# Designed miniproteins, single chains, continued (5): the designs that were tried, part 17

Each design is a single chain, and the fold is of that chain. pLDDT is the mean over its residues in the fold that is shown.

## One batch from the design tools (miniprotein)

Design m16562
Fold by ESMFold2-Fast:
Structure m16562 (fold): chain A 80 residues (1-80)
Amino acid sequence: SMEEIRKEADEWIERLKKRAKELDIPEEVTKKIVDEFREKVESIDPSLSKQEQERKLAVIQAAASIRLAGEWFEQQLKKK
């Protein structure tokens, strides 16, 4: 159900936030990644099967991880 998908998404967001903090990513940057992630999760069609909803969530999670890695690279380049 979308309720289960949202719960899994929220738990994944908490892990992402912890990782971003460990990497010294600015809170404003982390917020943008989280907001984009939530928007994509809410765009999942609730009429899809559980398997398809979970597959789409996995793709969205992968995209968010790539976004965080890209932002981390940018922060490394700005390092004094």
Scores: mean pLDDT 85

Design m16563
Fold by ESMFold2-Fast:
Structure m16563 (fold): chain A 72 residues (1-72)
Amino acid sequence: SLDELLARIRRLLLEGGASQEEADAVVEALKAGDFDAATRIILRLLLEGKLSPEQANEIGKLLREIKELLEK
């Protein structure tokens, strides 16, 4: 479900060291279908060292699943 995919992304962001506010911003952008906003936040977190490349790759897979659900 969308809620399970969003919860998994939130958990990965928090495990990487993103704040609650940063994780919320990504989840809200994805709920709105604003993938450009979500990817900009994720890229910033990666550049700030708050996400590993492995976490970013896993999030990327989840983003593709969410996009497929929202494009139906």
Scores: mean pLDDT 84

Design m16564
Fold by ESMFold2-Fast:
Parts: sequence; C-alpha cells; structure tokens
Structure m16564 (fold): chain A 88 residues (1-88)
Amino acid sequence: SGLIDQVRQISKQIAEKMKELGLSALAEKYLKQIEDALKQRDFDLAQKILERAAGIASLEATRKNRFKLNNEIAQLVSQALQLLDQMK
C-alpha cells in the first residue's frame, strides 16, 4: 500500500540522519525492526519502534549540538507517526 511505502521511505531517511549522528548500528537495527513490524501490519509496534529510535536520536543530536539534524529527524518522525495512525 502507498502509506506503508511512504513510512518505509521516511524510515530510510531517519536511518540516514541517525548514521550522520554516529548511530549506524542503531539505525540498521531500527530499519530491520520497522520493516518486520510493517510486514506484519503491526502499526502499534511500528510506532513504539519509531518513538524509541527517535528518542535516542534526539538525545544524541542535542548532546552533539546538531540542531538542524534534530529538527529534520523530528519532522520525519512526525510525518511517519501521522501515516501510522491513519493505518490503525
């Protein structure tokens, strides 16, 4: 479905921003977990995975004073959460 594909694309963008923060291992784990949840159509699990990854990324971006990256990640997370909510 178009909405699931949009969440996949946004998740890839979030993962790339996480890699820019030095969180490469977490980004790869996040992508695997979110893809598994989306394949199972478990949108509640997908939301929890996304929120957990977003929280860690936000803390790291703030710690490193990566203000622009923090805002970009927050915007992508908000978009993905809205799409996930529409599929529940």
Scores: mean pLDDT 89

Design m16565
Fold by ESMFold2-Fast:
Structure m16565 (fold): chain A 65 residues (1-65)
Amino acid sequence: MIVKEVEVDGKKVTFTITPESIKVEVEGEIDEKVEENVKKLMPVAELLAERHRREVEAEREAALE
């Protein structure tokens, strides 16, 4: 699991990236600026999710007997 925190319009936006999903959490209310910046960051978050998925799968294979 990868966690990235960014500040948008004075609000903390936390991206929780798992191998199969991306969860976005905002501290406080979601503003239009927050939503727009989240949309801009989604492609980067998807790349991080793909990287993390590969790492998790490689670790599982390495741990196999």
Scores: mean pLDDT 73

Design m16566
Fold by ESMFold2-Fast:
Formats: sequence, structure tokens, C-alpha cells
Structure m16566 (fold): chain A 62 residues (1-62)
Amino acid sequence: SEEEERRRLVARVALYLKYNDQEGIDRLLAEHGLTPEERERLLAEAKKQIDFIEKNIEKDRS
């Protein structure tokens, strides 16, 4: 599904963000033919994903 494909893309972008690899992110997003606005939205979503995972893990351990 498109949602599943997007979810995988967000996860890959999150990985590149963790390694501070902006060129990797730009290449990946260009490979998928995303517009600058779509790129920005995806980056924001990936950052939220990282934050959500961290907060959720902390809550589960608390």
C-alpha cells in the first residue's frame, strides 16, 4: 500500500537523520520524485517519529 511504502520511506529518512546524513536524505527523496514541500513534510514526520519512539520507550520503562 502507499501508506506502507511511505512508512518505510519515513523510517529510512529517520535513519539518515540519526547519522546526520543530509546528502543521503536528499538523494533518497529525489529518487522518489518528491517536491520540496513533500520533502519538508516527510523530514518533519521522520523527526516526530524519532521523538515518538523515544517518548514511548521512556513511558514503557517508567
Scores: mean pLDDT 74

Design m16567
Fold by ESMFold2-Fast:
Structure m16567 (fold): chain A 83 residues (1-83)
Amino acid sequence: MEEVEKLLERKAEERYEAIKKGEEGLTAKELEEEWEKLVEEVKEILGVESLSEEERRELKLELIRKFWEILEERGKEEVEKKL
């Protein structure tokens, strides 16, 4: 569980850094490939052969939540730099 949370946080941070540096969006295919790679890494951490549809959905929501938390934190830092 803790390892999965660390993985999701790391993937959210990597996405934020990529957007910040490149301002390039990923194609639908590249997003799907990254998602499937993340699912495979989670399966390895949990020692399971597959994730259910519900488990995949919860992982995706958690990843989105962590990404938005990073955006909010970095937004606060930018405001503090201006003040």
Scores: mean pLDDT 70

Design m16568
Fold by ESMFold2-Fast:
Structure m16568 (fold): chain A 80 residues (1-80)
Amino acid sequence: MKITIKLPDGSTLTIEVSEDDTIVDLIKKMIEKKPEYKEILEKILKSVESDPDTANVKVSDLPAELLSLSLSDAIKLLSE
């Protein structure tokens, strides 16, 4: 499946995820595709990893729109 995330610069990031990929795996793939956001994405990754219930959630088990909005909002908040 594909997750599309709106970035603070107005661009969009599309990540291809497998059905077994977790939120942690998604964020790691985002860092690989957009290394200019590495610092911000690593802060989000640390926050997600601090909650085992969130870290172990599969991307396929979440509404794609909710995940896209949550990640977009987190990146925007940490970019400002």
Scores: mean pLDDT 80

Design m16569
Fold by ESMFold2-Fast:
Structure m16569 (fold): chain A 71 residues (1-71)
Amino acid sequence: SGLEEARKEVEEADKKRRELVIEGASYTVEGLGEIVKALAEGNKEEAERAAEEMARRVKEVEEELKRAEEE
């Protein structure tokens, strides 16, 4: 029974990790789209803001992944 419990915990941890990776990838793609759009419009200030927001959101996901790995 202990082995079944451990297997379920690993499976749930893997699902959470996969979800976080997808979330981080989604933020990256969305952020790059915002940056490209701002640059195409000649708005360098908005491009910098979008890049900073993307970096912040990705960093938050990265920190969550690190915490999940330490468990």
Scores: mean pLDDT 82

Design m16570
Fold by ESMFold2-Fast:
Structure m16570 (fold): chain A 81 residues (1-81)
Amino acid sequence: SNAEVMRAHIRANPEATLEAARARGERLVAEAKTPEQVQRARAEWTQWVEALLRLTADDPELAAEIRRLGEETLARLDALA
């Protein structure tokens, strides 16, 4: 399945996965210019982080880093509202 292919890729490239997550968070924060865009960015970020955490369940260290980044990015978006 696509999920198993994604899990295999993440397992082989945990650092690249974390870098991609950071880059996505930075883009969402930079592009959120209105309260409506902030709310949309929060929803999109939350859904994406939840999906990524399901794919990283077998790597507790990576999952913890993603969870921390998720919370930090949400706090940054909240500061824009």
Scores: mean pLDDT 84

Design m16571
Fold by ESMFold2-Fast:
Structure m16571 (fold): chain A 68 residues (1-68)
Amino acid sequence: MLEEARRFVEEHAAEIRADPSKLLQLIKELIEKGFTPEEIAEALHRVLGTRSSLEALRKAVEGYKESL
C-alpha cells in the first residue's frame, strides 16, 4: 500500500538526505516488505522530492529488485 511505503520513506528521509548511499538499502527493505516498484517509486518521489521522473525511479527499483 502506497501510504505505508510513504510512511517508511518519511521515517528514513533525514538519514537519506545526510547519506544518499543509504537509499539503496531503504529500497531493498521496501522490496522485502512486499511493496511494488510502482509504490516504492511514488513514495520516493513524494517524500524526497527527487528530480527523477516516476518512470525512471520505477525502472531503477525494478532493476535493483532483479539484481537481488
Scores: mean pLDDT 76

Design m16572
Fold by ESMFold2-Fast:
Structure m16572 (fold): chain A 71 residues (1-71)
Amino acid sequence: PPLVAVEPSEGIKKARELFKKGKYEEAAEVAQAEIERLAPAVAAGDAEALSQEVDAAAILTGAAANIAADK
């Protein structure tokens, strides 16, 4: 079994839920907070934290793009 599922943090789960509901501003805020929370662990070389930060950054980017498109 080469694939190991990394359980997303509660922040990532919440940001994804908000994004799916079209609440892009709230999703962006939660994702940004999660990125900031994970930053020290990523700097310390935590691969799991890096994976979660990438997920949060993807949510933030998608949310920001939607916010920018909707004036």
Scores: mean pLDDT 77

Design m16573
Fold by ESMFold2-Fast:
Structure m16573 (fold): chain A 63 residues (1-63)
Amino acid sequence: NELLQRKQLEINKVPFLNEPQKQQLFQFVEEKDLDVETLSIALVKAEKQNLSFDELLEQLEEL
């Protein structure tokens, strides 16, 4: 599934997340059926705002 591969790639590019957090985020994104563009925008915003992993998940839950 090419869309799943794109979501995983976007998550893997994130420098502030460790491997367990990346795996948890991927599962969350799949469970919530978040699109790649929404995920990409949220990750860029989280990096710019220096959000913690928990804060990132809270913001994604609101989408």
Scores: mean pLDDT 79

Design m16574
Fold by ESMFold2-Fast:
Structure m16574 (fold): chain A 72 residues (1-72)
Amino acid sequence: DEALRERALAMGRAGDRATVGPLAEMLASSDPRLRRYGLEALDELARRDPELADEVLAAASTVDGSRALAAL
């Protein structure tokens, strides 16, 4: 749980295009904990790279919650 949150925050801080898919899947997850961690990571990403944060939000509309855990 905490390790998953730390991983999400690390992705947000990295600001790498490879993080777009995993973060989007967390935001679209049916698990409220994953959505919470994804939102925290997105907030961190937005502070460093708002353009990439917009890509995460756009991608989140196309994923389903079953994919979020596999992406992490």
Scores: mean pLDDT 72

Design m16575
Fold by ESMFold2-Fast:
Structure m16575 (fold): chain A 77 residues (1-77)
Amino acid sequence: AEELAEHRKRAEESLGEAQKYDTKFNKLFEEGKANSGVPAKTNQLIAESEKFKKKADDLYREAEGHYARAIMLEGEA
């Protein structure tokens, strides 16, 4: 019961953080495209966006793991 709630909470927290980083990725990536006339700035913005994308992807995987565990625990109940 409490373990199920904890995994759901952790999944939601990881998903929320992933969505924040995904939003930061999209913003910087679009800014990079908008600044395509300034290669140095575009390269910096794209490189920074890729870091946020990787962090978002890692957090989405963490959320998936917690949701999977929650589903298994619910099935055992």
Scores: mean pLDDT 80

Design m16576
Fold by ESMFold2-Fast:
Structure m16576 (fold): chain A 74 residues (1-74)
Amino acid sequence: MSLSDALLALTQAMFTNPVSEEAREYAIQGLEAASGGNKEEAVRYLERAEELSTVPEFKEAARRAREAVLAADL
């Protein structure tokens, strides 16, 4: 999965699932950091988004996005 595909999947999971405001805010910050090339910051925010949510689809999307960011040369 490409980085852009993983980030899009996380965005879709945020809007199609009942995700808490806190988890959503961390996911958004992670997406913004990834788009800005801030790999370390993106990984931290995406990890927090995964930890704060109990929604399996969102947790999996956040994990995949984090893994894609870690694999990317940002």
Scores: mean pLDDT 83

Design m16577
Fold by ESMFold2-Fast:
Structure m16577 (fold): chain A 58 residues (1-58)
Amino acid sequence: NKLQQEAAEAGKAAGNNQAGAAASIAGSTRDVKYAEKAKEAALAGDSKQAAEYAALGT
């Protein structure tokens, strides 16, 4: 919820569609630890790493 919203807003601010997509995936991650790592990666513009962390938290 908030994690997904915050990461999506950061992705929009960066003007990075890939970061925004990764942020949505992070918001769907059940494991809080990996969701936070995915959010941080998305905020840094590393959408690939964000997706990997989200997958680990599934």
Scores: mean pLDDT 62

Design m16578
Fold by ESMFold2-Fast:
Structure m16578 (fold): chain A 100 residues (1-100)
Amino acid sequence: SRAERLLEEMARLARELGLPEEVVEGVRRGEDEGFLKMVEWVREKYESGELTDEQVLAFTERVQTLVAEYILETSTDEEEREDAREALKKIEELRAQRAA
């Protein structure tokens, strides 16, 4: 399904960035705990200087886009869907500003 492909792409990005396999598998399964551990790991590695500003920005934009698309594919909650659409719009606007 599209939802499974979105989770697999998020898991692939996490693995490429160097996240532990337990966290990558949690993300692949769409587990809340997996996403929380992913956010915590990225924050810790950024604070330690192991990840650059460019790496964090690129990873965060890609993952936020995929999460928003996953919510739109899977959620029946109208508020979550509206938040996801707004997030995608903001990401597109920020990307356009940086490309200018």
Scores: mean pLDDT 85

Design m16579
Fold by ESMFold2-Fast:
Structure m16579 (fold): chain A 95 residues (1-95)
Amino acid sequence: MVEELTKKIIEYIEKYEDNEEVKEWLIEQIEAATKESEKYPKAKELLELMAEAAEKKDLEALKLVAQGIYYLIGEKDEKAAEAALEEAKKRLEKL
């Protein structure tokens, strides 16, 4: 299931993101969340939110979720992660 979510998100990024450096960074966040998904329940929720952004074709919402993943897993800053995720959720609710 997680592998199917990851594949869908990556296919969307490769098709719709033009900046190679941004693509690489986004894929790194997906890989980090996928690796942590078994031991960090929130990481699976983040991947599901990214998949929703991809289905709604909202690249900005997808980038906000990736920022949340970076803060949560990379920086271990839960407050910054929550702020990024709140903005992503608000954006997705408007679609």
Scores: mean pLDDT 78

Design m16580
Fold by ESMFold2-Fast:
Structure m16580 (fold): chain A 75 residues (1-75)
Amino acid sequence: SEAREQALLTIIRTANRADELAREGDFEGAQQAVEEGEREVRAIPGVRSAELSVEIEETEHGPQAVVHARLELEP
């Protein structure tokens, strides 16, 4: 479960970074942060596959990044 813990922590950090950038109006930066986070998760020993994507949602409080993650771990 070390791989799972490390992957989830990386995903959380990636989501927070993408949201910060989106709130600043840096949508390209948000996309790049998610691409970098995906590469980091894929590099973790014990991760079989990982796919991260971002959707920018307009809210009453401004733009917000929603990050979707699909994670497969080695058996």
Scores: mean pLDDT 88

Design m16581
Fold by ESMFold2-Fast:
Structure m16581 (fold): chain A 60 residues (1-60)
Amino acid sequence: MLDEIKEIVAEDLGEEVAEKAREALEAITDPQYREIVLEILISELSEESAKRAREIVERA
Protein backbone atom coordinates (compact mmCIF):
# COMPACT_ATOMS: atom_id res chain seq x y z
CA MET A 1 0.00 0.00 0.00
CA LEU A 2 2.43 2.75 1.11
CA ASP A 3 4.93 1.82 -1.66
CA GLU A 4 2.16 2.10 -4.28
CA ILE A 5 1.05 5.46 -2.84
CA LYS A 6 4.70 6.62 -2.88
CA GLU A 7 4.95 5.82 -6.63
CA ILE A 8 1.80 7.85 -7.39
CA VAL A 9 3.05 10.81 -5.30
CA ALA A 10 6.45 10.60 -7.05
CA GLU A 11 4.74 10.81 -10.48
CA ASP A 12 2.74 13.92 -9.45
CA LEU A 13 4.89 15.76 -6.87
CA GLY A 14 8.38 14.26 -7.33
CA GLU A 15 10.57 11.64 -5.66
CA GLU A 16 11.73 13.85 -2.74
CA VAL A 17 8.15 14.69 -1.66
CA ALA A 18 7.08 11.03 -2.12
CA GLU A 19 9.91 9.70 0.09
CA LYS A 20 9.25 12.27 2.86
CA ALA A 21 5.51 11.49 2.77
CA ARG A 22 6.17 7.73 3.04
CA GLU A 23 8.55 8.24 6.01
CA ALA A 24 6.02 10.51 7.76
CA LEU A 25 3.16 8.02 7.28
CA GLU A 26 5.30 5.10 8.54
CA ALA A 27 6.35 7.14 11.63
CA ILE A 28 2.71 7.76 12.65
CA THR A 29 1.64 5.13 15.21
CA ASP A 30 -1.99 6.36 15.56
CA PRO A 31 -4.07 4.73 12.78
CA GLN A 32 -6.70 7.51 12.81
CA TYR A 33 -4.08 10.26 12.52
CA ARG A 34 -2.34 8.31 9.71
CA GLU A 35 -5.66 8.13 7.82
CA ILE A 36 -6.16 11.92 8.17
CA VAL A 37 -2.61 12.67 6.93
CA LEU A 38 -3.07 10.21 4.03
CA GLU A 39 -6.34 11.94 3.01
CA ILE A 40 -4.58 15.34 3.06
CA LEU A 41 -1.75 13.95 0.89
CA ILE A 42 -4.24 12.47 -1.62
CA SER A 43 -6.07 15.84 -1.81
CA GLU A 44 -2.80 17.48 -3.04
CA LEU A 45 -2.56 15.07 -6.01
CA SER A 46 -4.09 15.53 -9.48
CA GLU A 47 -7.65 14.18 -9.91
CA GLU A 48 -6.37 11.09 -11.80
CA SER A 49 -3.62 10.29 -9.25
CA ALA A 50 -5.98 10.94 -6.30
CA LYS A 51 -8.47 8.42 -7.76
CA ARG A 52 -5.73 5.77 -8.16
CA ALA A 53 -4.47 6.39 -4.60
CA ARG A 54 -7.99 6.11 -3.13
CA GLU A 55 -8.51 2.75 -4.90
CA ILE A 56 -5.26 1.44 -3.34
CA VAL A 57 -6.29 2.60 0.17
CA GLU A 58 -9.79 1.06 -0.21
CA ARG A 59 -8.28 -2.32 -1.26
CA ALA A 60 -5.97 -2.44 1.78
Scores: mean pLDDT 76

Design m16582
Fold by ESMFold2-Fast:
Structure m16582 (fold): chain A 94 residues (1-94)
Amino acid sequence: MATVTLTGSPEVNRAAAEAAREAARKAGLQVDVAIGSDGTMVISVRDTKHPTSEVRLSVAYDEATGEVTVRIEVFGPDGKLLVRAEARLRVKRP
């Protein structure tokens, strides 16, 4: 399981959550999105098929382009990359 906590603007956090769902779908992983009591957003990704795998989740926001990139990588116990998925979404203006 991998977890990322987001403290960005609501629009950036929403785009990151959508990109994480798309990347997880491509990788065949489960994703959960929760909003904390302080308004932070927590994204969790789980590999239910490979219990010994390591899941890596990364989120990047490029202010110059308004683009959010989410990358999910799954590694086996030998460190071999099993799955990599990426999704990019442009943050919508209000």
Scores: mean pLDDT 77

Design m16583
Fold by ESMFold2-Fast:
Structure m16583 (fold): chain A 74 residues (1-74)
Amino acid sequence: SREEEIERIKRALLNASKMLSSLLPHAKELSEEQAEELARIAAEAGKSVREAVDIFIKERTRGKSLEEIKEALR
C-alpha cells in the first residue's frame, strides 16, 4: 500500500539522517514529522527507497535546506 511504501522510505531517511548527523556535526537529524513529509513527497513522485535516500544524502551533504530537498524529491 501507499502507507507501507511511505513507512519504508521514512525509516530509510531517518536512518540516513542519523548517519549523516554523526559525520557532519552541523547537519541536524530529521524529526519524525520531517522524515514522513519527505517520504510522502518521494512516494508520490514514484521514487524507490534507494532513490529517495540517494537524493536526500546528495542534497543534505551539499548543505541544501529541507525545502530544497523536498523539491529535489519531486
Scores: mean pLDDT 86

Design m16584
Fold by ESMFold2-Fast:
Structure m16584 (fold): chain A 61 residues (1-61)
Amino acid sequence: MKTREEVMDELDKLSPAEQKRVLDEAAARLQATHPGAAPSPELLRAFWEIVHEEIERLRKR
């Protein structure tokens, strides 16, 4: 399992354009699955899990 720190490190290895794309996609996915949710440690954890999935999806191309 990837920690938030490991996911952030993987994100930092991407180009600025790829980082923006990954973060935009992750934010859109989080909004779709957690509409109107209040900021919480659990929501933040879910966001970083989605970011990791988007990075892995990018690598599969």
Scores: mean pLDDT 76

Design m16585
Fold by ESMFold2-Fast:
Structure m16585 (fold): chain A 68 residues (1-68)
Amino acid sequence: SLEEEIEKIVEEAIEKVKKGELSPEEGFRLAMTRVMELMVEKGLSKEERDRYMGYAAELFAKKYKELK
């Protein structure tokens, strides 16, 4: 599902932050950029893109808090 693809993108960015390869800000930007690319590739509407970007941002924040 699209939600599963978004979760994978977010988890990959979080792993890079955890390993010290990216700052939290860089990891967030990478995740949001990758999710946006995925949604454009899938031909999603602006409304759907806004919804999934919100979902991805919340998921990143949740997973990032779990690293501490």
Scores: mean pLDDT 87

Design m16586
Fold by ESMFold2-Fast:
Structure m16586 (fold): chain A 83 residues (1-83)
Amino acid sequence: MEEEERKKEVEKKIEEWLELAKKYLEENPNASADEISKALEKATKELVEFLNKNLDSEEVLKLVEELVKEIVDLIEEVREKVK
């Protein structure tokens, strides 16, 4: 598989995770961090395993940092709109 294609698959997996997180937060605006973690645990595990299998450690760290930024922005956006 071409490197470009793997990059696209990684981006899709991250986007799927962000959509699940956003939907959960919109449906559960008062959910605790623990409740959010439990609800997303399977999806998060699958994402991390996919990243570790297809990317070098440095690339995984870079994408995790970008993902964390998007998660923080998403949480703040949902919180501002719903509570």
Scores: mean pLDDT 70

Design m16587
Fold by ESMFold2-Fast:
Structure m16587 (fold): chain A 61 residues (1-61)
Amino acid sequence: SRREELEQRLDELVAKLRELAAAGKITPEQFLATMQRVIDLRNRGDLEGAVRVLEEALAAA
């Protein structure tokens, strides 16, 4: 389903963001701020918005 595809995509993007944080490519503060935005969007049911926020964070790194 689209929800399952978005959840899989979100997991993949979160893993990439964690990898950037571990490599020092983003600060711990940037990582936490991005993850808080993702959590807030997921709590609102906005999985597409959560994916978009992660894609923007990865592109900016």
Scores: mean pLDDT 86

Design m16588
Fold by ESMFold2-Fast:
Structure m16588 (fold): chain A 69 residues (1-69)
Amino acid sequence: MLVFEPDERLIEAAEEAKREAIALAPTDPQRAVALGVAAALLYAESGDNELALEALREVEAAVEAALAA
């Protein structure tokens, strides 16, 4: 049977944090940035630096859009 590796759990946690960060960006951009950084750190710890950088870019874009409105 397949067993979950620690990196898979980190990716799952990072995906959840990223989704929450993007959802919070228009109402609480400061908290969105904090959660986005947390998501990126979780992706980096999983070994996926590309997903970490992508998460930072997505959260930054959402926060910039909220601040520009």
Scores: mean pLDDT 78

Design m16589
Fold by ESMFold2-Fast:
Structure m16589 (fold): chain A 76 residues (1-76)
Amino acid sequence: MLPALSPEEEEAERRAIEELFEEAIKYAKEGNIRKAASLLAAAGILASALANTSERAEEVKELYKELKEKVDKAIE
C-alpha cells in the first residue's frame, strides 16, 4: 500500500481537488463539456486516494458528491 501522507501533503492534495472542481465548474459553464468531465474525473481519482488515507474520508466524499452534482447540472 502507499504510505500515509503527511499533514502538509494531505492539505496540498485537498487543495488540488478543490481547484480541479472549480476549473470543472468553470469549463462546464463555458460549454466545454469534455474538459469539465476530464477535470472532474481527475478530481475523483485524487479524492478517492485521499479518502482512503485521510481521517476525514467521509467529509471528502460528501464534498465530492456535492461538487459533482453541481458540475452535472451545469453540463448540457
Scores: mean pLDDT 70

Design m16590
Fold by ESMFold2-Fast:
Structure m16590 (fold): chain A 87 residues (1-87)
Amino acid sequence: MEERKKELEELKKKYPGAYLILQRLMYEIELKKLEKKKQEEEMKKAIEDIKKNGTDEFAEAMERLWKLTSEEEKKELAEKEKKEIEE
C-alpha cells in the first residue's frame, strides 16, 4: 500500500517539522513493541500453567487467541518494513 508511504513523503516535503515529530513517535512505538514481547512471554507461561492444571481445552482457546493476535501483529510489522521511510 503505497499510499501510506506517499503520505509520509509528502508530509516530509510540506511539513518537515511535523515529519520529525512523526519519526520520533514511530521510534517510541517500536520501543513499545519490545515491551509487548515481554507480555507475550508472560502469556505463554500462563498457558503452560493452565495446561499443568489439566484444563487443556481452556489453554487451547487462550493459545489460539494469542496466536491470532501475534500473527496479525507480525503481518502489520512486515507491511511497515516494506513501506518504511528510506534514508
Scores: mean pLDDT 60

Design m16591
Fold by ESMFold2-Fast:
Structure m16591 (fold): chain A 114 residues (1-114)
Amino acid sequence: ELIEKIEKELDRIVAEELARMRQAGVPDDLLAAHQAYLEALKQEIIEWVKKNEDKPEELYQRVLDELARGFGIPREEVEKLLDDEAALQEWLATHPLGAPVRALIAVARVLKEK
């Protein structure tokens, strides 16, 4: 199911972000706050996908629009981030609030694969 695949990818992103922050020496109390933030973001994205699960192509275009409009990323750069993991990691290194972008990229990747 589309939602189950997206949820699995978002769970992976949450786990990887928390692991990266722990490796960077972020204190446990701040890690707990960031975990709560990432779980809330995951739930918001899942609810948004549920409302549009019957229209995956339209949902895919809306994800690209949200990345462009919400984060000011040109559509050409969004496509680059979808296909190039190294470019995504470089973008995330220069943008401390990159978790929403990473989550939306993961949703777009799932939708692109069907």
Scores: mean pLDDT 76

Design m16592
Fold by ESMFold2-Fast:
Structure m16592 (fold): chain A 98 residues (1-98)
Amino acid sequence: SLEELRAKLKELISRSSEMKTKDFLLEYLEIVKQAAKYPEFLKENEFSIISTLEFYDRLSGGGLIKSKEVREKLKELYEAVKDNPEAKRLVTHLKKYL
């Protein structure tokens, strides 16, 4: 359910400082991809998703694309959201990493 995905996302974010960047991003992008099927999630979280990606891109020295596994998850998220009108800003932002 969306509520279970929101709970998983909150728990993941709460332990993010204790995780390697790659491990956090792989789990984060998977949860976001699953939650992206719910329009209310994207409407509420589009800005926070963009901000999270920008933060980790800067933290990794300007390259979320340094990991093949992270790139594949970014592509999966892009495919899940590309036709969603609630995700126009997120779609534009994701193209920078593809």
Scores: mean pLDDT 84

Design m16593
Fold by ESMFold2-Fast:
Structure m16593 (fold): chain A 70 residues (1-70)
Amino acid sequence: SPEEEIRALLDRIEDLLRRMLASGRLDDPALQEEINRLMEELQRLVERHPELEDFAGALLQRHLERLAAL
């Protein structure tokens, strides 16, 4: 489902961001490229399913709050 795809994308983005934070390598171009690709895929999903925009935004905020608590 689109909701499951959004969850999977955000979980993968969080995992990559956690790896960058843990390594201190915020300038890793390969990880930045992968994160950017996943963010673009998330944006395309929301554009196809505008009814999920609030859902995706709320879920993204929760992921960012978890990262900020590290």
Scores: mean pLDDT 83

Design m16594
Fold by ESMFold2-Fast:
Structure m16594 (fold): chain A 70 residues (1-70)
Amino acid sequence: SLEELRKQLERRKAFYEEVGKGIIDLIEAVYNVILKENPDLSEEERAALREQVKADIEKTKKNIEEYLKS
């Protein structure tokens, strides 16, 4: 039935949303490793890296949203 199909689609969507959150967590984890391995980074370099990470996360969120709309 359409109701059963709708429930299946909702479960699959929830699964892909969970995977997307995992990808974002991985991006944050990689960023934290880079900061720990490069303690000599200037304040400007750290700020630039954080802005790049924010941009990457935002882009990833939009890509996930677009994928889930397809």
Scores: mean pLDDT 80

Design m16595
Fold by ESMFold2-Fast:
Structure m16595 (fold): chain A 95 residues (1-95)
Amino acid sequence: MEEAVLEIIENALNALKEAAKNKDAEAAVQSAEALVRALEFAKERLPPEVARELARRAAKAIKEALEALKDVASKEELEKLEELIARVERLAAEA
């Protein structure tokens, strides 16, 4: 179970980075949502220190994607990424 969760998180992180490089705002939002859901699932199943570190990595990746996409993403897509950043930062603080 733990390895499967880590693999999902790493795949979502890689998908988010690729979407940001390709200026694909829709794919970036979808990847960021999948990443946040995987981290929320992982919070109850991984050691707290591991969950916090993954949440911090995710927050950085989503912030980098937001910055890369701000010239091409819709207002709604940018607001969704900001919401996902807030959710991940809350996970990093609470884990």
Scores: mean pLDDT 83

Design m16596
Fold by ESMFold2-Fast:
Structure m16596 (fold): chain A 62 residues (1-62)
Amino acid sequence: SAELELMRAAGPLARAWIEEQRERLGEDTTYEGEVVDAESVRLRVTGPKGTEERVLTREELE
């Protein structure tokens, strides 16, 4: 499905971004990913120092 293809393509960029936020927000962080639609995935990282969100689009993933 388009959603599975998007999740697979997003994996490396999502992981890199999440690790970057963990370094900033603290080690005791949680993360979640949500498919918003066939074109985008929303990522959220929450830690002791705050919360960061990013949307990855299909255009960025190719």
Scores: mean pLDDT 73

Design m16597
Fold by ESMFold2-Fast:
Structure m16597 (fold): chain A 89 residues (1-89)
Amino acid sequence: MAELDEEIAEAERRIEATLAEIEANAEPAEVELARALAEAQREAARLVREYRDDPELLEERIRELEERFRRENEELHKEALKVAEERKK
């Protein structure tokens, strides 16, 4: 259990560092998508801690989180992709 908690803490630090770098250098739509992804990943880490003793329930909760993220951020994802494509031209 301690090992999992350490891995989650390391992942959370990595997410925060990556988000800060994106926030400094990216377009607003990319920043918003990155923030949404960071929040989803932090929520996933909380679910892992809460449901680690029930892997089937954890998998169900993660699937619910993924579907909610997809539904809530569909337009933001499309906008970020459009910005990325425009940079290639």
Scores: mean pLDDT 72

Design m16598
Fold by ESMFold2-Fast:
Structure m16598 (fold): chain A 87 residues (1-87)
Amino acid sequence: SPTVTVTPASVTVKAGEPVTVTVSAPGADRYVVTVSDEDGNVVAEVETTSPTVTLVLEEPGRYTVGVVAYAGDESGVAFGTVTVLPA
């Protein structure tokens, strides 16, 4: 299974401010990025072949960013957090 890391592991931004998440997973060719609020509701999901994903969160709150990286038939997971302050 690929070893997955997410950078930044924790970041604070303002509502509407772009945040760029970088995934490091050697050998991975596909990524699924899921953003969940504090209540566990999924607020965004992005499927991409890019190791870099830019997110824009409009509502203040604390979010968990989950990443699943796929390397052929194998997968790995990592988590980061984003704190969104009022604009």
Scores: mean pLDDT 85

